# Ledger of designs, part 62: designed miniproteins, single chains, continued (4)

Each design is a single chain, and the fold is of that chain. pLDDT is the mean over its residues in the fold that is shown.

## One batch from the design tools (miniprotein)

Design m14276
Fold by ESMFold2-Fast:
Parts: sequence; C-alpha cells; structure tokens
Structure m14276 (fold): chain A 69 residues (1-69)
Amino acid sequence: SAIAEKYNLTEGETKILELVAKGKTNKEIGRELGISEHTVKVSLANIYKKIGVNSRTEAVAAAVEARQE
C-alpha cells in the first residue's frame, strides 16, 4: 500500500495504522488482530518513529495524507 511504501511500515504496522485511522482504540485493534493491547502500543511507538510524529492524531493525519497522494 502507499502508506507502507512511504513510511517503510511492516504489514502488521500498516494494519494497525489503518485501524487507528478508522477510529479504533488500542484494545479494539488488539482484539481484531488477535494481539495484546501492549503489542499494539509497542507497534504504535515504532509507527510514530517511522512517520516522524509524536501523537496518535498526527499519525492519523499522515495516513490520510498518504492515501490522497
């Protein structure tokens, strides 16, 4: 996907970011993907680092922008 290529995200990180962009909580993402909430939090920290953002809101904005390009 465009998001994965632009930010060098893994398949798992891309799925997490897409669910965050859809308004899912860390607990809901964990349930949907069959992983722990802690794993979602760790993955989000890595996603924020790869995108160069410091918040969930900024990560969502970056994901939306990448889809429109």
Scores: mean pLDDT 81

Design m14277
Fold by ESMFold2-Fast:
Structure m14277 (fold): chain A 67 residues (1-67)
Amino acid sequence: GLDEGIAALERSLAQARADLATHEANLKKAVENGDTEAASNYQAKIDALRATIAGVEAALAELRAQR
């Protein structure tokens, strides 16, 4: 049902936010260590996660509006 869909998206959002925080910390460490390859990799993952978070937040807003 709708509640199960909302709960699933809330779990996905929490996981994506946790992953984002981890990659941001790793990016900072890579930059501090001069590891440009690792920094580029983490930046790409951060950009992808920000897009995912925005999409999940939009989907959650839409589902909550149906309640």
Scores: mean pLDDT 87

Design m14278
Fold by ESMFold2-Fast:
Structure m14278 (fold): chain A 56 residues (1-56)
Amino acid sequence: SYLVTTKPGLALGFSHSVVDSVEKIDDTTYRITGDKAKLEAYFAQNGAVASYEPWE
């Protein structure tokens, strides 16, 4: 799992092929679960992502 922070005013788009689950914590913070390589590639490609870190 990853804790993901988005840039204010930007929305995350999700794909079922990349993400197993999404939990919204607040307007800019999400817990996202999925395959590590797919998620990290998705976060690198998504300009709405400000930061991400492993959640263990």
Scores: mean pLDDT 73

Design m14279
Fold by ESMFold2-Fast:
Structure m14279 (fold): chain A 106 residues (1-106)
Amino acid sequence: SEQEKLKEEAIKLLEELAKETDEEKQEELKERILEIIEKITDLEYLKELFLHVVLLLLKETNEYAKEKLIEVAEKIIERLEELGASPLEIGILEGLLHMALAVSKI
């Protein structure tokens, strides 16, 4: 499906962003990822992308890449809210993001 292809492309770009050390290239990758997220309407694929971002955040040592991964995670939550995800589901995802950020500071 088109939605599945968008998810796969976003995952590839997220992994590329996590490995990138050049701030300008990180920004270009972030913008491309954000554009893809706006095109995804499948709630389960958005949740899968969110979990992928959280896993990358736990491993990220580059502070600039970390900031961009956080922006992507926040955009996915915003997109899920737009598409009608429940307040409980949103609260769980926000909690998971906050836990990942706390762990990544150690």
Scores: mean pLDDT 88

Design m14280
Fold by ESMFold2-Fast:
Structure m14280 (fold): chain A 73 residues (1-73)
Amino acid sequence: AWSSLSNNERLVLLTLSRAPEPLSVSEIAERTGLSQSTVSRALRRLEARGLVESRVVDGVRLYSATEAGKALV
């Protein structure tokens, strides 16, 4: 549930839900003002909850909100 997410997890999920395309860790960090390590931790927890998914494109891991993630925002 949205209320069970940390402030950093909420910010990362909102950023991905509003993005028209998948984002890398560095792009999410730039957009949110969070460190890459903080973003990576938030993404790991969001993926475990099924709210974010990832794929590797040209050697870079890109992240996007799932339908479940978008429904929470």
Scores: mean pLDDT 86

Design m14281
Fold by ESMFold2-Fast:
Structure m14281 (fold): chain A 55 residues (1-55)
Amino acid sequence: VKKKAQDAAKKAVKKALDEGKSKEEAFRVGWRAAVKAGASVDEAKKLADKAVKDL
């Protein structure tokens, strides 16, 4: 479950940045993807923030 949410956030953030979106927009897309994958809102925010920083 945790790996699926992390992978979803990372994939969504990378795609958004590759499409020329800002880091703020990439973060929003990443947190939504993590929530859909089963993460809590707080955990999803942490996963999205980490994904943005790792890229």
Scores: mean pLDDT 78

Design m14282
Fold by ESMFold2-Fast:
Structure m14282 (fold): chain A 74 residues (1-74)
Amino acid sequence: SAEEELLEALDKVIAAAEAKDAEAVEKYAKELVEIAKNNEIDPILLVSVQFTLLALSLEDERTREALLKAAKEL
């Protein structure tokens, strides 16, 4: 389902953020946003994803811009 694809993309963003890989975060965050824009996702799930991205943005300066941009585009 689209929701499963969104959560798989979120898992990739989380892993990239934990690795402090700014390029990987930007890549997977763009995939996450594209999935959300192209599909009707449950608003509660979207808000949950947005909060996760915001929380991750507090952890490392190098990944912050990409994470905040993705959260804003959701």
Scores: mean pLDDT 87

Design m14283
Fold by ESMFold2-Fast:
Structure m14283 (fold): chain A 57 residues (1-57)
Amino acid sequence: MWKELYEKGKEAFKKGKYKEAAKLYGQSILKGLESGSFSPEELAEMIEFQKEAVDKA
């Protein structure tokens, strides 16, 4: 589930929809934390992508 949001976020980012990408990455992080289903490395990667999307928005 969090992976679907993450993939949608990456697609939005590639299309230049940075505000949408930032929201999707944020939702992915929240769902992943709630489920406990990702590694610290995956979390760090998603946080970096969200920061980049927010910076470009």
Scores: mean pLDDT 78

Design m14284
Fold by ESMFold2-Fast:
Structure m14284 (fold): chain A 50 residues (1-50)
Amino acid sequence: MVVDLDLRGKTPAEIAAAYEKALADNPGLTDAQRAALEELAALQRERAAA
């Protein structure tokens, strides 16, 4: 199952929050998909903090 997130026009903080929410709302994701979303969320959080 593909998680489709509308990220167009969002800030890094909003994008990070969207990835974090997708992880919380989709416990059926594969380990690889969860790891990828966690990594993307962390990268966007780092960008938001900079």
Scores: mean pLDDT 73

Design m14286
Fold by ESMFold2-Fast:
Structure m14286 (fold): chain A 111 residues (1-111)
Amino acid sequence: SDVKKILENGIKKYEEEIAKDPNNAEAWLRLGELYYELGDYEKAIEYYEKAIALDPDGPIAPRAYLNLGNAYYKLGDYEKAIEYYERALALDPSDGGAEENLELAKKKLAE
C-alpha cells in the first residue's frame, strides 16, 4: 500500500541517520514508531529499548516508555504494558494518554 511505502521510506531515512549517529536517541525512537505503525511490535520494542538505553531520564524517555507500554499492550502482555505506562507517568505525571492506557491495561488483567 502507499502508506506502507511511506513508512518503509521513513525507516530507511532513520536507519541512515542512526548509521551516521548511533547515539541519536530521537532517531531510534522514531524508527520504533515506524515499525509500530507497520504492526511489527517486537522490532518497535527493540528500538524503543535502544532509545531509552541512550537517554533513560532525558526528554524522549517518557514517550519511549509510553510507546513500550503500547507495543506490549498490542502483543497482549498487559503486565509489561502496565509496568511501562507507570514508568511513563513517573517521568511525566501530566500524561493523560498514559493514564488512560494504564487503566485500559489494568481492566484487561481483571477480565
Scores: mean pLDDT 89

Design m14287
Fold by ESMFold2-Fast:
Structure m14287 (fold): chain A 67 residues (1-67)
Amino acid sequence: GALGLRIAARELAEAGGVSEEEARRLLEQAMKVPPEQLDAAARELARRLGVSPEVARAALEGVRTLG
C-alpha cells in the first residue's frame, strides 16, 4: 500500500543515491509483475538504481507486506 511504497522508495533512494520520485516510479513498475517474476523484477530494479538485489527485493516485499 501507500505507506509501504513510501518507506521502500525512501530506502531505495538513499541506497541508490537517486530521488524518492525516481525510486517510487521504478518500484511501482516492478510491483506490476506477477509473483513468479518478483526475483527478476528485483534484479532489474537493483540494476537501474545501482543497489544490491537483496535491497531491491526487501523493498518490494516491504510494499507487499504492508498492503
Scores: mean pLDDT 76

Design m14288
Fold by ESMFold2-Fast:
Structure m14288 (fold): chain A 75 residues (1-75)
Amino acid sequence: MEEEIEREIALALVEIYHGIANYLYSQGKYDEAIEAYEKGIQLAKEARDRGLLTPEEADRIIADLNKKIEEVKKK
């Protein structure tokens, strides 16, 4: 039960930072958007290391967020 709740919180936090980063990107705040995506990546890595996410789940999230960072950096 505790691991399930922590997993849900971790996923929700990743989604929140992803949403914040997308919003910042839409506002032309590219540096802040990159920071928000990086926080999402850090949370996904920590959740993986704690066994809250499978390696496959975490790697998928990390890859998606890294792709967003690359897109921002090309602006």
Scores: mean pLDDT 84

Design m14289
Fold by ESMFold2-Fast:
Structure m14289 (fold): chain A 65 residues (1-65)
Amino acid sequence: SMELAEMVRKALEALGASEETIERVVEFVKENAEELKHLSAKELAERLGISTEQAAVVLLAYKEF
C-alpha cells in the first residue's frame, strides 16, 4: 500500500539511508509485500544490500501497518 511505502521511507530516512537506497527499498516493498511476511531482517538485508538495522526497521514498519 502507499501508506506502507511512506512508513518505510520515513524509517530509512531516520537511519540516514541514501535517497537511492530508500527508492530501491520502497519499490521492493510495493512489489514484494507478501514476501516480507516470510523474510528475517538478515534475509531482507542480504536481498536488498542494506544493513540488518535498516532491514529491521523496514520489517517493523511493515508489521505496524
Scores: mean pLDDT 80

Design m14290
Fold by ESMFold2-Fast:
Structure m14290 (fold): chain A 92 residues (1-92)
Amino acid sequence: AAQAAAEAARKARQERTLKILVESFETALREARKNYELGLQKGASYLDAALRAAEQAIGSARGVYSLDPELGKKLLEEGEKMREEIRRAKEA
């Protein structure tokens, strides 16, 4: 049916968007961890970069949550934990 074909096309596009958002989350989280480690060794400017990267990861995770709530919730928890660790390091 035409409705089934349209639904299949929409799901394929959503899956493609989901993949891009997950990859964006992973890239941003990796940058956050890298800058966090550099910040602990080399100073506060890297902690600022780490915080911005963690906020980018959380943004991507919110997008994932809108398409896949189970996966999105897990990524949001991981991103927020990283953001909190960076914030604590900046206050120390």
Scores: mean pLDDT 86

Design m14291
Fold by ESMFold2-Fast:
Structure m14291 (fold): chain A 68 residues (1-68)
Amino acid sequence: SNAERLKELLEELNKRPDIKAELVGEDTLIITIKDDPTLLTGEALRIIGDYPDLEVKIEGNTLTVTGK
């Protein structure tokens, strides 16, 4: 169920050169943004707004996105 939402987000992010996104299994998306904490925080807030059924955690240079 959440796998389709994570795939939609992955396809969106794959169009952006400064962001690396990888799907781990079918339930976790890992997003890597290096050396730009403002972009990292902005993307976390944007994803929460656009995908309210997903949970976002910030850890260093990565966002971990899962179903709620």
Scores: mean pLDDT 82

Design m14292
Fold by ESMFold2-Fast:
Structure m14292 (fold): chain A 62 residues (1-62)
Amino acid sequence: GPKEDALEGAKLREEGKKLLATATTQEQVSRGIGLILRGIGLGFQAALEGEIEEAKKAGYFP
């Protein structure tokens, strides 16, 4: 659910930051950036899904 995706996104961002801090190759830099971007994407998706669930509960959709 949205909370689980937000937590997973936070974990991926921290993992990516740690990888970037210790990166010694271009491959490691690319992986670190990729993890951070995926974490941001999951956080955004979690926020969007949370808003959709609230809108459904409110009967907003026709």
Scores: mean pLDDT 79

Design m14293
Fold by ESMFold2-Fast:
Structure m14293 (fold): chain A 84 residues (1-84)
Amino acid sequence: AVEEAREHLKKAEEHIKKAKEFLEQGDVEKALEHAQKAGEHLQEAVKKIEEAKKKGDPRAPELEEEARKLKGELEEVAKQVYEA
């Protein structure tokens, strides 16, 4: 669960970064595609974090904080994509 959560958080971060890069290039369509993929990975990460939390994994709170940070970054990117 924790290892899968970390993998999904890493993928979400990578897609957020690519969405930002495509926005800088003016490629709003590619930015939207990567923002959507980031959202999908973030949802899977949150699900795995909740599973780890129920099992009492001491790493779950740290991953939950990371997920909240990435969600905020994704919301800012999504706003920029929709306003472009």
Scores: mean pLDDT 83

Design m14294
Fold by ESMFold2-Fast:
Structure m14294 (fold): chain A 65 residues (1-65)
Amino acid sequence: AEEHLKRGRELFEQGKFDEALKHYEEAIKLDPKNAEAWFELARLYSQLGELGKAAEYGKKAVDLA
């Protein structure tokens, strides 16, 4: 789970948002209670301009923290 988060962050920093998304989704599948994974997913959707998804996933991160 944590390994997918680390790789997702590296890909996000490289601007490879589609690949980062897949790693964040895998982190959530392995640990749905990982607030950090939901937060990173929210940040990614915010960067893509998907503000509704960013707000939804950000709320999940806050609710789990």
Scores: mean pLDDT 81

Design m14295
Fold by ESMFold2-Fast:
Structure m14295 (fold): chain A 88 residues (1-88)
Amino acid sequence: NKMELEILIGIAEITLGVAKILLSKGIDPSELLERAIELLEEARKLIEDPEQRRRVDEYLEEARRYLEQGDYEKALEKLEEAIRVIQE
C-alpha cells in the first residue's frame, strides 16, 4: 500500500524534525526517537523487496542501539538513513 507507506514516512520525518528541535534545546528526544522507530518498523512491513527491507532493519537496529546509549545524534542519523533506503 503506497499511500500507507508514504503517510508513515511523512509522520516519521515530522517526528524526527521535532526530535531535532528538542535536541537543539537540550530536551530529551528519546520518546520521539522511539516513536520514529515504531513508525519505520510499520513502514518496513510494507516493503516488497527483501534486500531493501533487510537494509532498513539494520539501520533501525543501529538507531535503537544508539538510543539505548543516549547518542541521540547518531540515532537520528541512522533513522534518516532508514528513510532514505525506504524512498529508493
Scores: mean pLDDT 89

Design m14297
Fold by ESMFold2-Fast:
Structure m14297 (fold): chain A 67 residues (1-67)
Amino acid sequence: SLEREIRRALALMALYLAKKQGLSPEEIVELVRRVAPDLSDETLEKIRKAVEQGKFDEAAKLVEEAL
C-alpha cells in the first residue's frame, strides 16, 4: 500500500515537473516509466496521447487509476 502510494506520488510529481520544464511527450513518458515501472505499455501509450494533446489532468487521472 505505502509503496504503491509513493510510486503514484512520484509519477504525479514527474508529470508536474515535466510539464513545468516543457519536456516532450516522449521524455515525459520515459520519466513516468522510470518512477512507475509497473505501469502497462497500454497505460503509458494513453498517457503519451494525453500529454501530446496538453491534457495533463487526463494523464494524471490515468496514473491515479493505474497505481
Scores: mean pLDDT 83

Design m14298
Fold by ESMFold2-Fast:
Parts: C-alpha cells; sequence; structure tokens
Structure m14298 (fold): chain A 76 residues (1-76)
C-alpha cells in the first residue's frame, strides 16, 4: 500500500527534523553515517570526537527516531 509507505516516509522526515532541533549533536552524527555514508572513524574525524562517541550518538539518534516515528504513526 503506497499510502502506508508515504505515511511512514513522512513520519520519518518529521522525526528527523525534530531530532535535529532537540538533539543536534546526535542528529549530526547520524546524518554523517547514514546520509553521507561516512564510517564511524571518518565521522569522528569530522566532528573532532572519538569513534566510540560517534557510535553512542548514532545509537541515541536511532532510539529517538524510532520513538518519534512511532508517536507520529499513532497520532495519524
Amino acid sequence: DDEVVERVKRAAEEAERELAREHPKDYEAYRLVYREGLSYEEAAKRLGISPGTVSKRVKRAEERLTELVEEKLRRM
């Protein structure tokens, strides 16, 4: 169902915008890894932090995005 796919896509886009506003550091790490395709080491160099810190930020971003998407799908 294309309508369901479009709703999920819209919820994900809104969730990313909210994450960027609420947790900009976690969102930036997530964006570098998942949108720009950087490794954790490459993202760490760009952000001036350790790869372990990038991993923690990406994990927090993923957890928050899941929560935000679920909230938006329930409200729709």
Scores: mean pLDDT 82

Design m14299
Fold by ESMFold2-Fast:
Structure m14299 (fold): chain A 69 residues (1-69)
Amino acid sequence: SSVDSAKAAADTLAAAVARADPARAPEVWQLGGEAVSKIAEEAGDLETAAELRAEAERRSQELRDQVLA
């Protein structure tokens, strides 16, 4: 699906940014998750959009915690 393809692309980009600049990783994961969530909303899948947004927030927080360690 377009949502699955967009998520794979966003996750790949976020992982690459995390390796190059770990301090930016939380921001890129959050932005990518919101972008994919918008694609799901446009497709009319509000439940998947909410789940993707929650996942992005959790992942972003985990990465922030790692940067502070």
Scores: mean pLDDT 76

Design m14300
Fold by ESMFold2-Fast:
Structure m14300 (fold): chain A 63 residues (1-63)
Amino acid sequence: ADPEALRERADVLERSGDEAEKRGDYQTAAELYRQAATFYRAAGDVERSEELQKRADELEKKA
């Protein structure tokens, strides 16, 4: 797959997750962050993927 297209998809999902987190919708935010992490990893951005996966795990504990 095209790494640039994957990163753009991941950016959109991360922004949607940020908006959900701001609303206190921790379950939706965690799901969106995990989806974004998958796309970042596919694009080769392993560090950002790991950061979002950790954030998602932390939010699930609050949901």
Scores: mean pLDDT 85

Design m14301
Fold by ESMFold2-Fast:
Structure m14301 (fold): chain A 71 residues (1-71)
Amino acid sequence: EKEKEIEADILTALALIQYSVALLTDNPEEIEKVIKKLEETAKKLEEMGFTDDAQLIREYIEKLRKKLEEL
C-alpha cells in the first residue's frame, strides 16, 4: 500500500511539472502531448484508487484544453 502511495505521489508531482511547463509554452503540439500524458496518468491513478489525485490532474487537462482553444 505505501509503495503505491509513493508511486501516486511521484506521478502527481511529475504531472504538476508537465502541466506547469505546458502553461509556459505557446506550441499547440507540445500542449497536446502533455494533455495525452496527463490523461494516461489520471487513468492510472484512478485504477490505483487515488481518485482525488486523478481529479486534480483532470483539472490540469481542462485548463490546458482551454489554453489550446484560445491559441
Scores: mean pLDDT 84

Design m14302
Fold by ESMFold2-Fast:
Parts: sequence; C-alpha cells; structure tokens
Structure m14302 (fold): chain A 66 residues (1-66)
Amino acid sequence: EEIKKLEEELKKNPNNADVYFKLGMLYYERGELDKAIEYFKKALELDPNNVNVRTFLKELEKEKAA
C-alpha cells in the first residue's frame, strides 16, 4: 500500500527525488536490494548533491556484492 501511494505521488510529481528515495527504502526493508538500488540511483539522478543518498547507495551496492 505504501509503494502504491508513492507511485501515485510520482505520477503527480515525476521529478520528486524524495519519493524515489522513500520507494528505495521500502524495497530495502523488504530485502529487495536490486530494486532499492535502482530507486536510490534515480533519486540521486534528480538530486545529485544528496550526500545521504550517495552514502546509502554505496553501502547497499557493497551489500549486494557480498
């Protein structure tokens, strides 16, 4: 349900980096690391100066490789 709500928000504001970040967090909580990484990359594309997203993405990519 939360994912559906966030997807609806993206349809209204497709350039909202915060919504992509929230989608990434929800997929991470579900253990879907590949989807989480994809959403975090999209959030970073929209907001490249977000240090927190960059750091989290770096750590998740390491976790996936391990």
Scores: mean pLDDT 78

Design m14303
Fold by ESMFold2-Fast:
Formats: structure tokens, sequence, C-alpha cells
Structure m14303 (fold): chain A 63 residues (1-63)
């Protein structure tokens, strides 16, 4: 189902964000940290969009 697909995407995205956050905290290179921060921000925006879509689909499923 579409709901299950989005839930899986959210789970995978959360794992990716967590991995990048660990890399950011471990990085000693300011340029690399800036790039990681930008990537994390981009993924956070996608995460918000997927959560909104999931909520919409769940509300539709509630009749």
Amino acid sequence: SKIEEIQKEIEELQKRIAELERQYLASTDPAERARLAAEIDELDKKFEELKEELEKLQKEAEE
C-alpha cells in the first residue's frame, strides 16, 4: 500500500539522517561539516514532506 511505502521511506530516511549526523559530529573539516549540514537539512525537509503525506493518507483511510 502507499501508506506502507511511505512508512518504509520515512524509516530509511531517518536512518540516513542519523548516519549523516554521526559523520557531522565526528568530522574535523569545516568544509565537510558544512556539506553534511546542508545534506541533513535537505533530508529533514524531505522527511517533513513524507510525514505530511503519510498523515494525509492516514486521514483519508479513517473515512
Scores: mean pLDDT 83

Design m14304
Fold by ESMFold2-Fast:
Structure m14304 (fold): chain A 94 residues (1-94)
Amino acid sequence: MTYSEEEALKIITGAIDPDPELLERIRRVVDAWVAATPNPPLPREALVRLALALVVGDQQGLSLQEIGDLVGVSQSTISRVRRALGPALDEALA
C-alpha cells in the first residue's frame, strides 16, 4: 500500500482515516501485544494511533522524531512503541 506524502501526513495527524484493512491489521497486532503484555504503557487506542503513525511515517521516510512531533508525543515514546511493536507490524504488513 502506498500513500502520497499529503495523504500520509493527513492520516498521521488524524485529518483523514487510513484504509480500513490497514487499520484492522494494525489493531490486531496491538491487541495481540497488549494481551501478552501486563500493564501496557499506553491505552490500547493510543497504541493503535502510534502504530499507524509509525507504519505510514516509515513508508514516507520520516524519522522517529518527525513522527513523534506530528502525533504530539516525545521521541522517547515513539521509540519505545517502535521497539515494542515494530517487528510484529513489519511481519503482519509484509
Scores: mean pLDDT 78

Design m14305
Fold by ESMFold2-Fast:
Structure m14305 (fold): chain A 55 residues (1-55)
Amino acid sequence: SLEDQLLESVRKALAGGMPVEFVLALLRHEASRADPETAAVLERVAEQVRREAAA
């Protein structure tokens, strides 16, 4: 799914050393530009990233 592909891409970026704050900012920026369905997917990916970072 798009959500799974985005999660994989985000996890690769984090593994490559990108700060969590920058990933979340990018997801927020893309969500603000996206249609409602895509924005909802980006928001779910951001929430998953936040949960994993807090654990």
Scores: mean pLDDT 83

Design m14306
Fold by ESMFold2-Fast:
Structure m14306 (fold): chain A 64 residues (1-64)
Amino acid sequence: MKKYVEEAADEAYRAADEIPEYAKTLRSGAARALTAQYLNEELGLKEAQKLEELVRQIRADAAS
């Protein structure tokens, strides 16, 4: 797997541990991005980008 997708997934797993209300969603997103990367690099990058944006939104909501 490419480092970028791995780092995005790792950050989502960390966020899931910190924000249990969204743990299922974040872990599903991480698994989806990693799986997509193995099947198709383009899809993996797209899913990782969506995951990063999702983590940012969830962290912002949790801080509010």
Scores: mean pLDDT 80

Design m14307
Fold by ESMFold2-Fast:
Structure m14307 (fold): chain A 80 residues (1-80)
Amino acid sequence: MDKEREEKEIERAKQFLVDLTRSLDLFRERGEDVDEILERIAKVLGLPVTTIREAVEAVRNRDEKRIDEIAKLLVESLKK
């Protein structure tokens, strides 16, 4: 049961990173400050802004291994 819950949390984290990247692209098209948005998200998630930037880059490059690694870090950070 615990393993299935972890898999679902990782899947949600991956989906969040995909949705975040899509939203940032839309905000950039609108002339919004995406760096400021990334800093706020990093603070809320308790991760370095560099890690969030790497996640966005991994999603754009369709690097499944990197997305999986960062999604696991995000889930672990949220477990406390």
Scores: mean pLDDT 79

Design m14308
Fold by ESMFold2-Fast:
Structure m14308 (fold): chain A 86 residues (1-86)
Amino acid sequence: LPKLEKVSENLKLPDVFKSGDDYYRATSQVVEITTPGVYTNTSDGDMWNVTDDGIRVLHTEGGGSFLPPGALARSSKSPYALQWVP
C-alpha cells in the first residue's frame, strides 16, 4: 500500500501498525487504507476496525469513535490517522 510499507517484525514504534499477521510502517501521518481489517498501533495499542461502512476506533485507555469512509480516524496518543479510501 502506498502509505504502508511491510516490515519483518513488531518494532513497537508509533509509525508501526499490525494488520492480520503482518506489520507495516506508515510513510505519512495520514495512512490511506484500501483493505478492510483490524489495524493496531504497535506502540500505544490503539485499534482501528475498518469495514465497508467506515472505521471504528478503539483507544487503549477506553473510548473511541466511528468515522465514515473518507474521514480521518485519529489516534488518541500518536500523530497518525487512518483514512478509509475504498
Scores: mean pLDDT 79

Design m14309
Fold by ESMFold2-Fast:
Structure m14309 (fold): chain A 62 residues (1-62)
Amino acid sequence: MSKQQLVLQAVSYQILGVSYEWEGNLKKAAEYYRKAAELYREAGDLESAERLEKKAEELEKK
């Protein structure tokens, strides 16, 4: 699978995370942010992966 395809899928999960965060469903938002982070990691984008993992942790603390 290409890095571009993995990034596109990661972006899709990130958008879902944002949507759930907007709905106030922080648990679902965190789950989707973590899924996006995994795909970014597989694509070799460790910086984006770390950012989204931290975002998920912040939401889980609330």
Scores: mean pLDDT 82

Design m14310
Fold by ESMFold2-Fast:
Structure m14310 (fold): chain A 77 residues (1-77)
Amino acid sequence: GEEEIKELEEKIKKIEEEIKELEEKIKKLKEELKKAEKAGDKEKAEKIRKEILELEEELGLLEIELGVLKYILKKLK
């Protein structure tokens, strides 16, 4: 009962931390992308866009997992 809720809350916290780290990394890459585009560095800009896309896909999967875990927690409470 209560232990399962606590384990779920701990998992949620870990995923929230991972999401926050990914959001920060994506934000920095978007700033770097803007600089590369302004400099006309097409090769660097394309590389950064691919990295952003990969990280946004990872973020999306973590957000789905977080949503599922929060839904389970709400049903247990």
Scores: mean pLDDT 88

Design m14311
Fold by ESMFold2-Fast:
Structure m14311 (fold): chain A 99 residues (1-99)
Amino acid sequence: SLEEEKKKIHEAIEKGDYEELYELVLNGIEKYLKEGDFKGAADLALSGIDHAFRLGDLKGVEAIIEAIEEVLKKYPNNLELQIVLGMGYIVLGVLKLIS
């Protein structure tokens, strides 16, 4: 379920396991896109960004951004993911400013 996948992403952030975080986000987004669930794909990525931001985890946000960019190479016209990527970069900029 989407909630179970969000929980795994949150746990990866909390552990500082950025390789696992990247893989979970990449595979989760691609799964929901394949199913035609564009809202689920965006919600999964945003949930990760929001959680990493709340923890002040700059590396966590960077790992999620890299996963979204990798998916966008295969789905370059996905507007929802382009918007989420933009939000991720804004969050990354804020974290760099306050760190």
Scores: mean pLDDT 88

Design m14312
Fold by ESMFold2-Fast:
Structure m14312 (fold): chain A 91 residues (1-91)
Amino acid sequence: MAEELAKKAIELGKKGLEIAMEALKNAPKELVPEAIGAALLAIGAITSGELSLRLVKEGRTGPQALQLAKEGIEDGKIAIEKAEEVLKRAG
């Protein structure tokens, strides 16, 4: 379970980062900080997912691995939402 959730966090983070990078290329100056914020959340989701996978690989599938995976999924979802909102506002 933790392994699959960690992989999902990485997938969501990568998607959020792609959208955030697209937003950064097209955003007016006023929206650049929000686009950067989305990119940082996406990187956080990837990092949490990768760390969770590492704990699983070490045979340490305790509450920490599961918590990191769940936090990564949440951050990834928020990153996607924020990045898509910046794209909408950028026109």
Scores: mean pLDDT 85

Design m14313
Fold by ESMFold2-Fast:
Structure m14313 (fold): chain A 56 residues (1-56)
Amino acid sequence: MIKIPSSLVEAAAKELGISVDTAEALLLAYLSEFPGLSPERRELAERVYEIVKKLE
């Protein structure tokens, strides 16, 4: 599963009060195991992932 529906990312972005581009970038960084995430970005990335998975 390499494709993420943009509607799910949009929903996560709206719930977290961030831009869709930011939510998408954070989700991709989380899924790719990006090692450079700050604690703040890591928490946001995890929240985006949790919301996307919950909406599936």
Scores: mean pLDDT 74

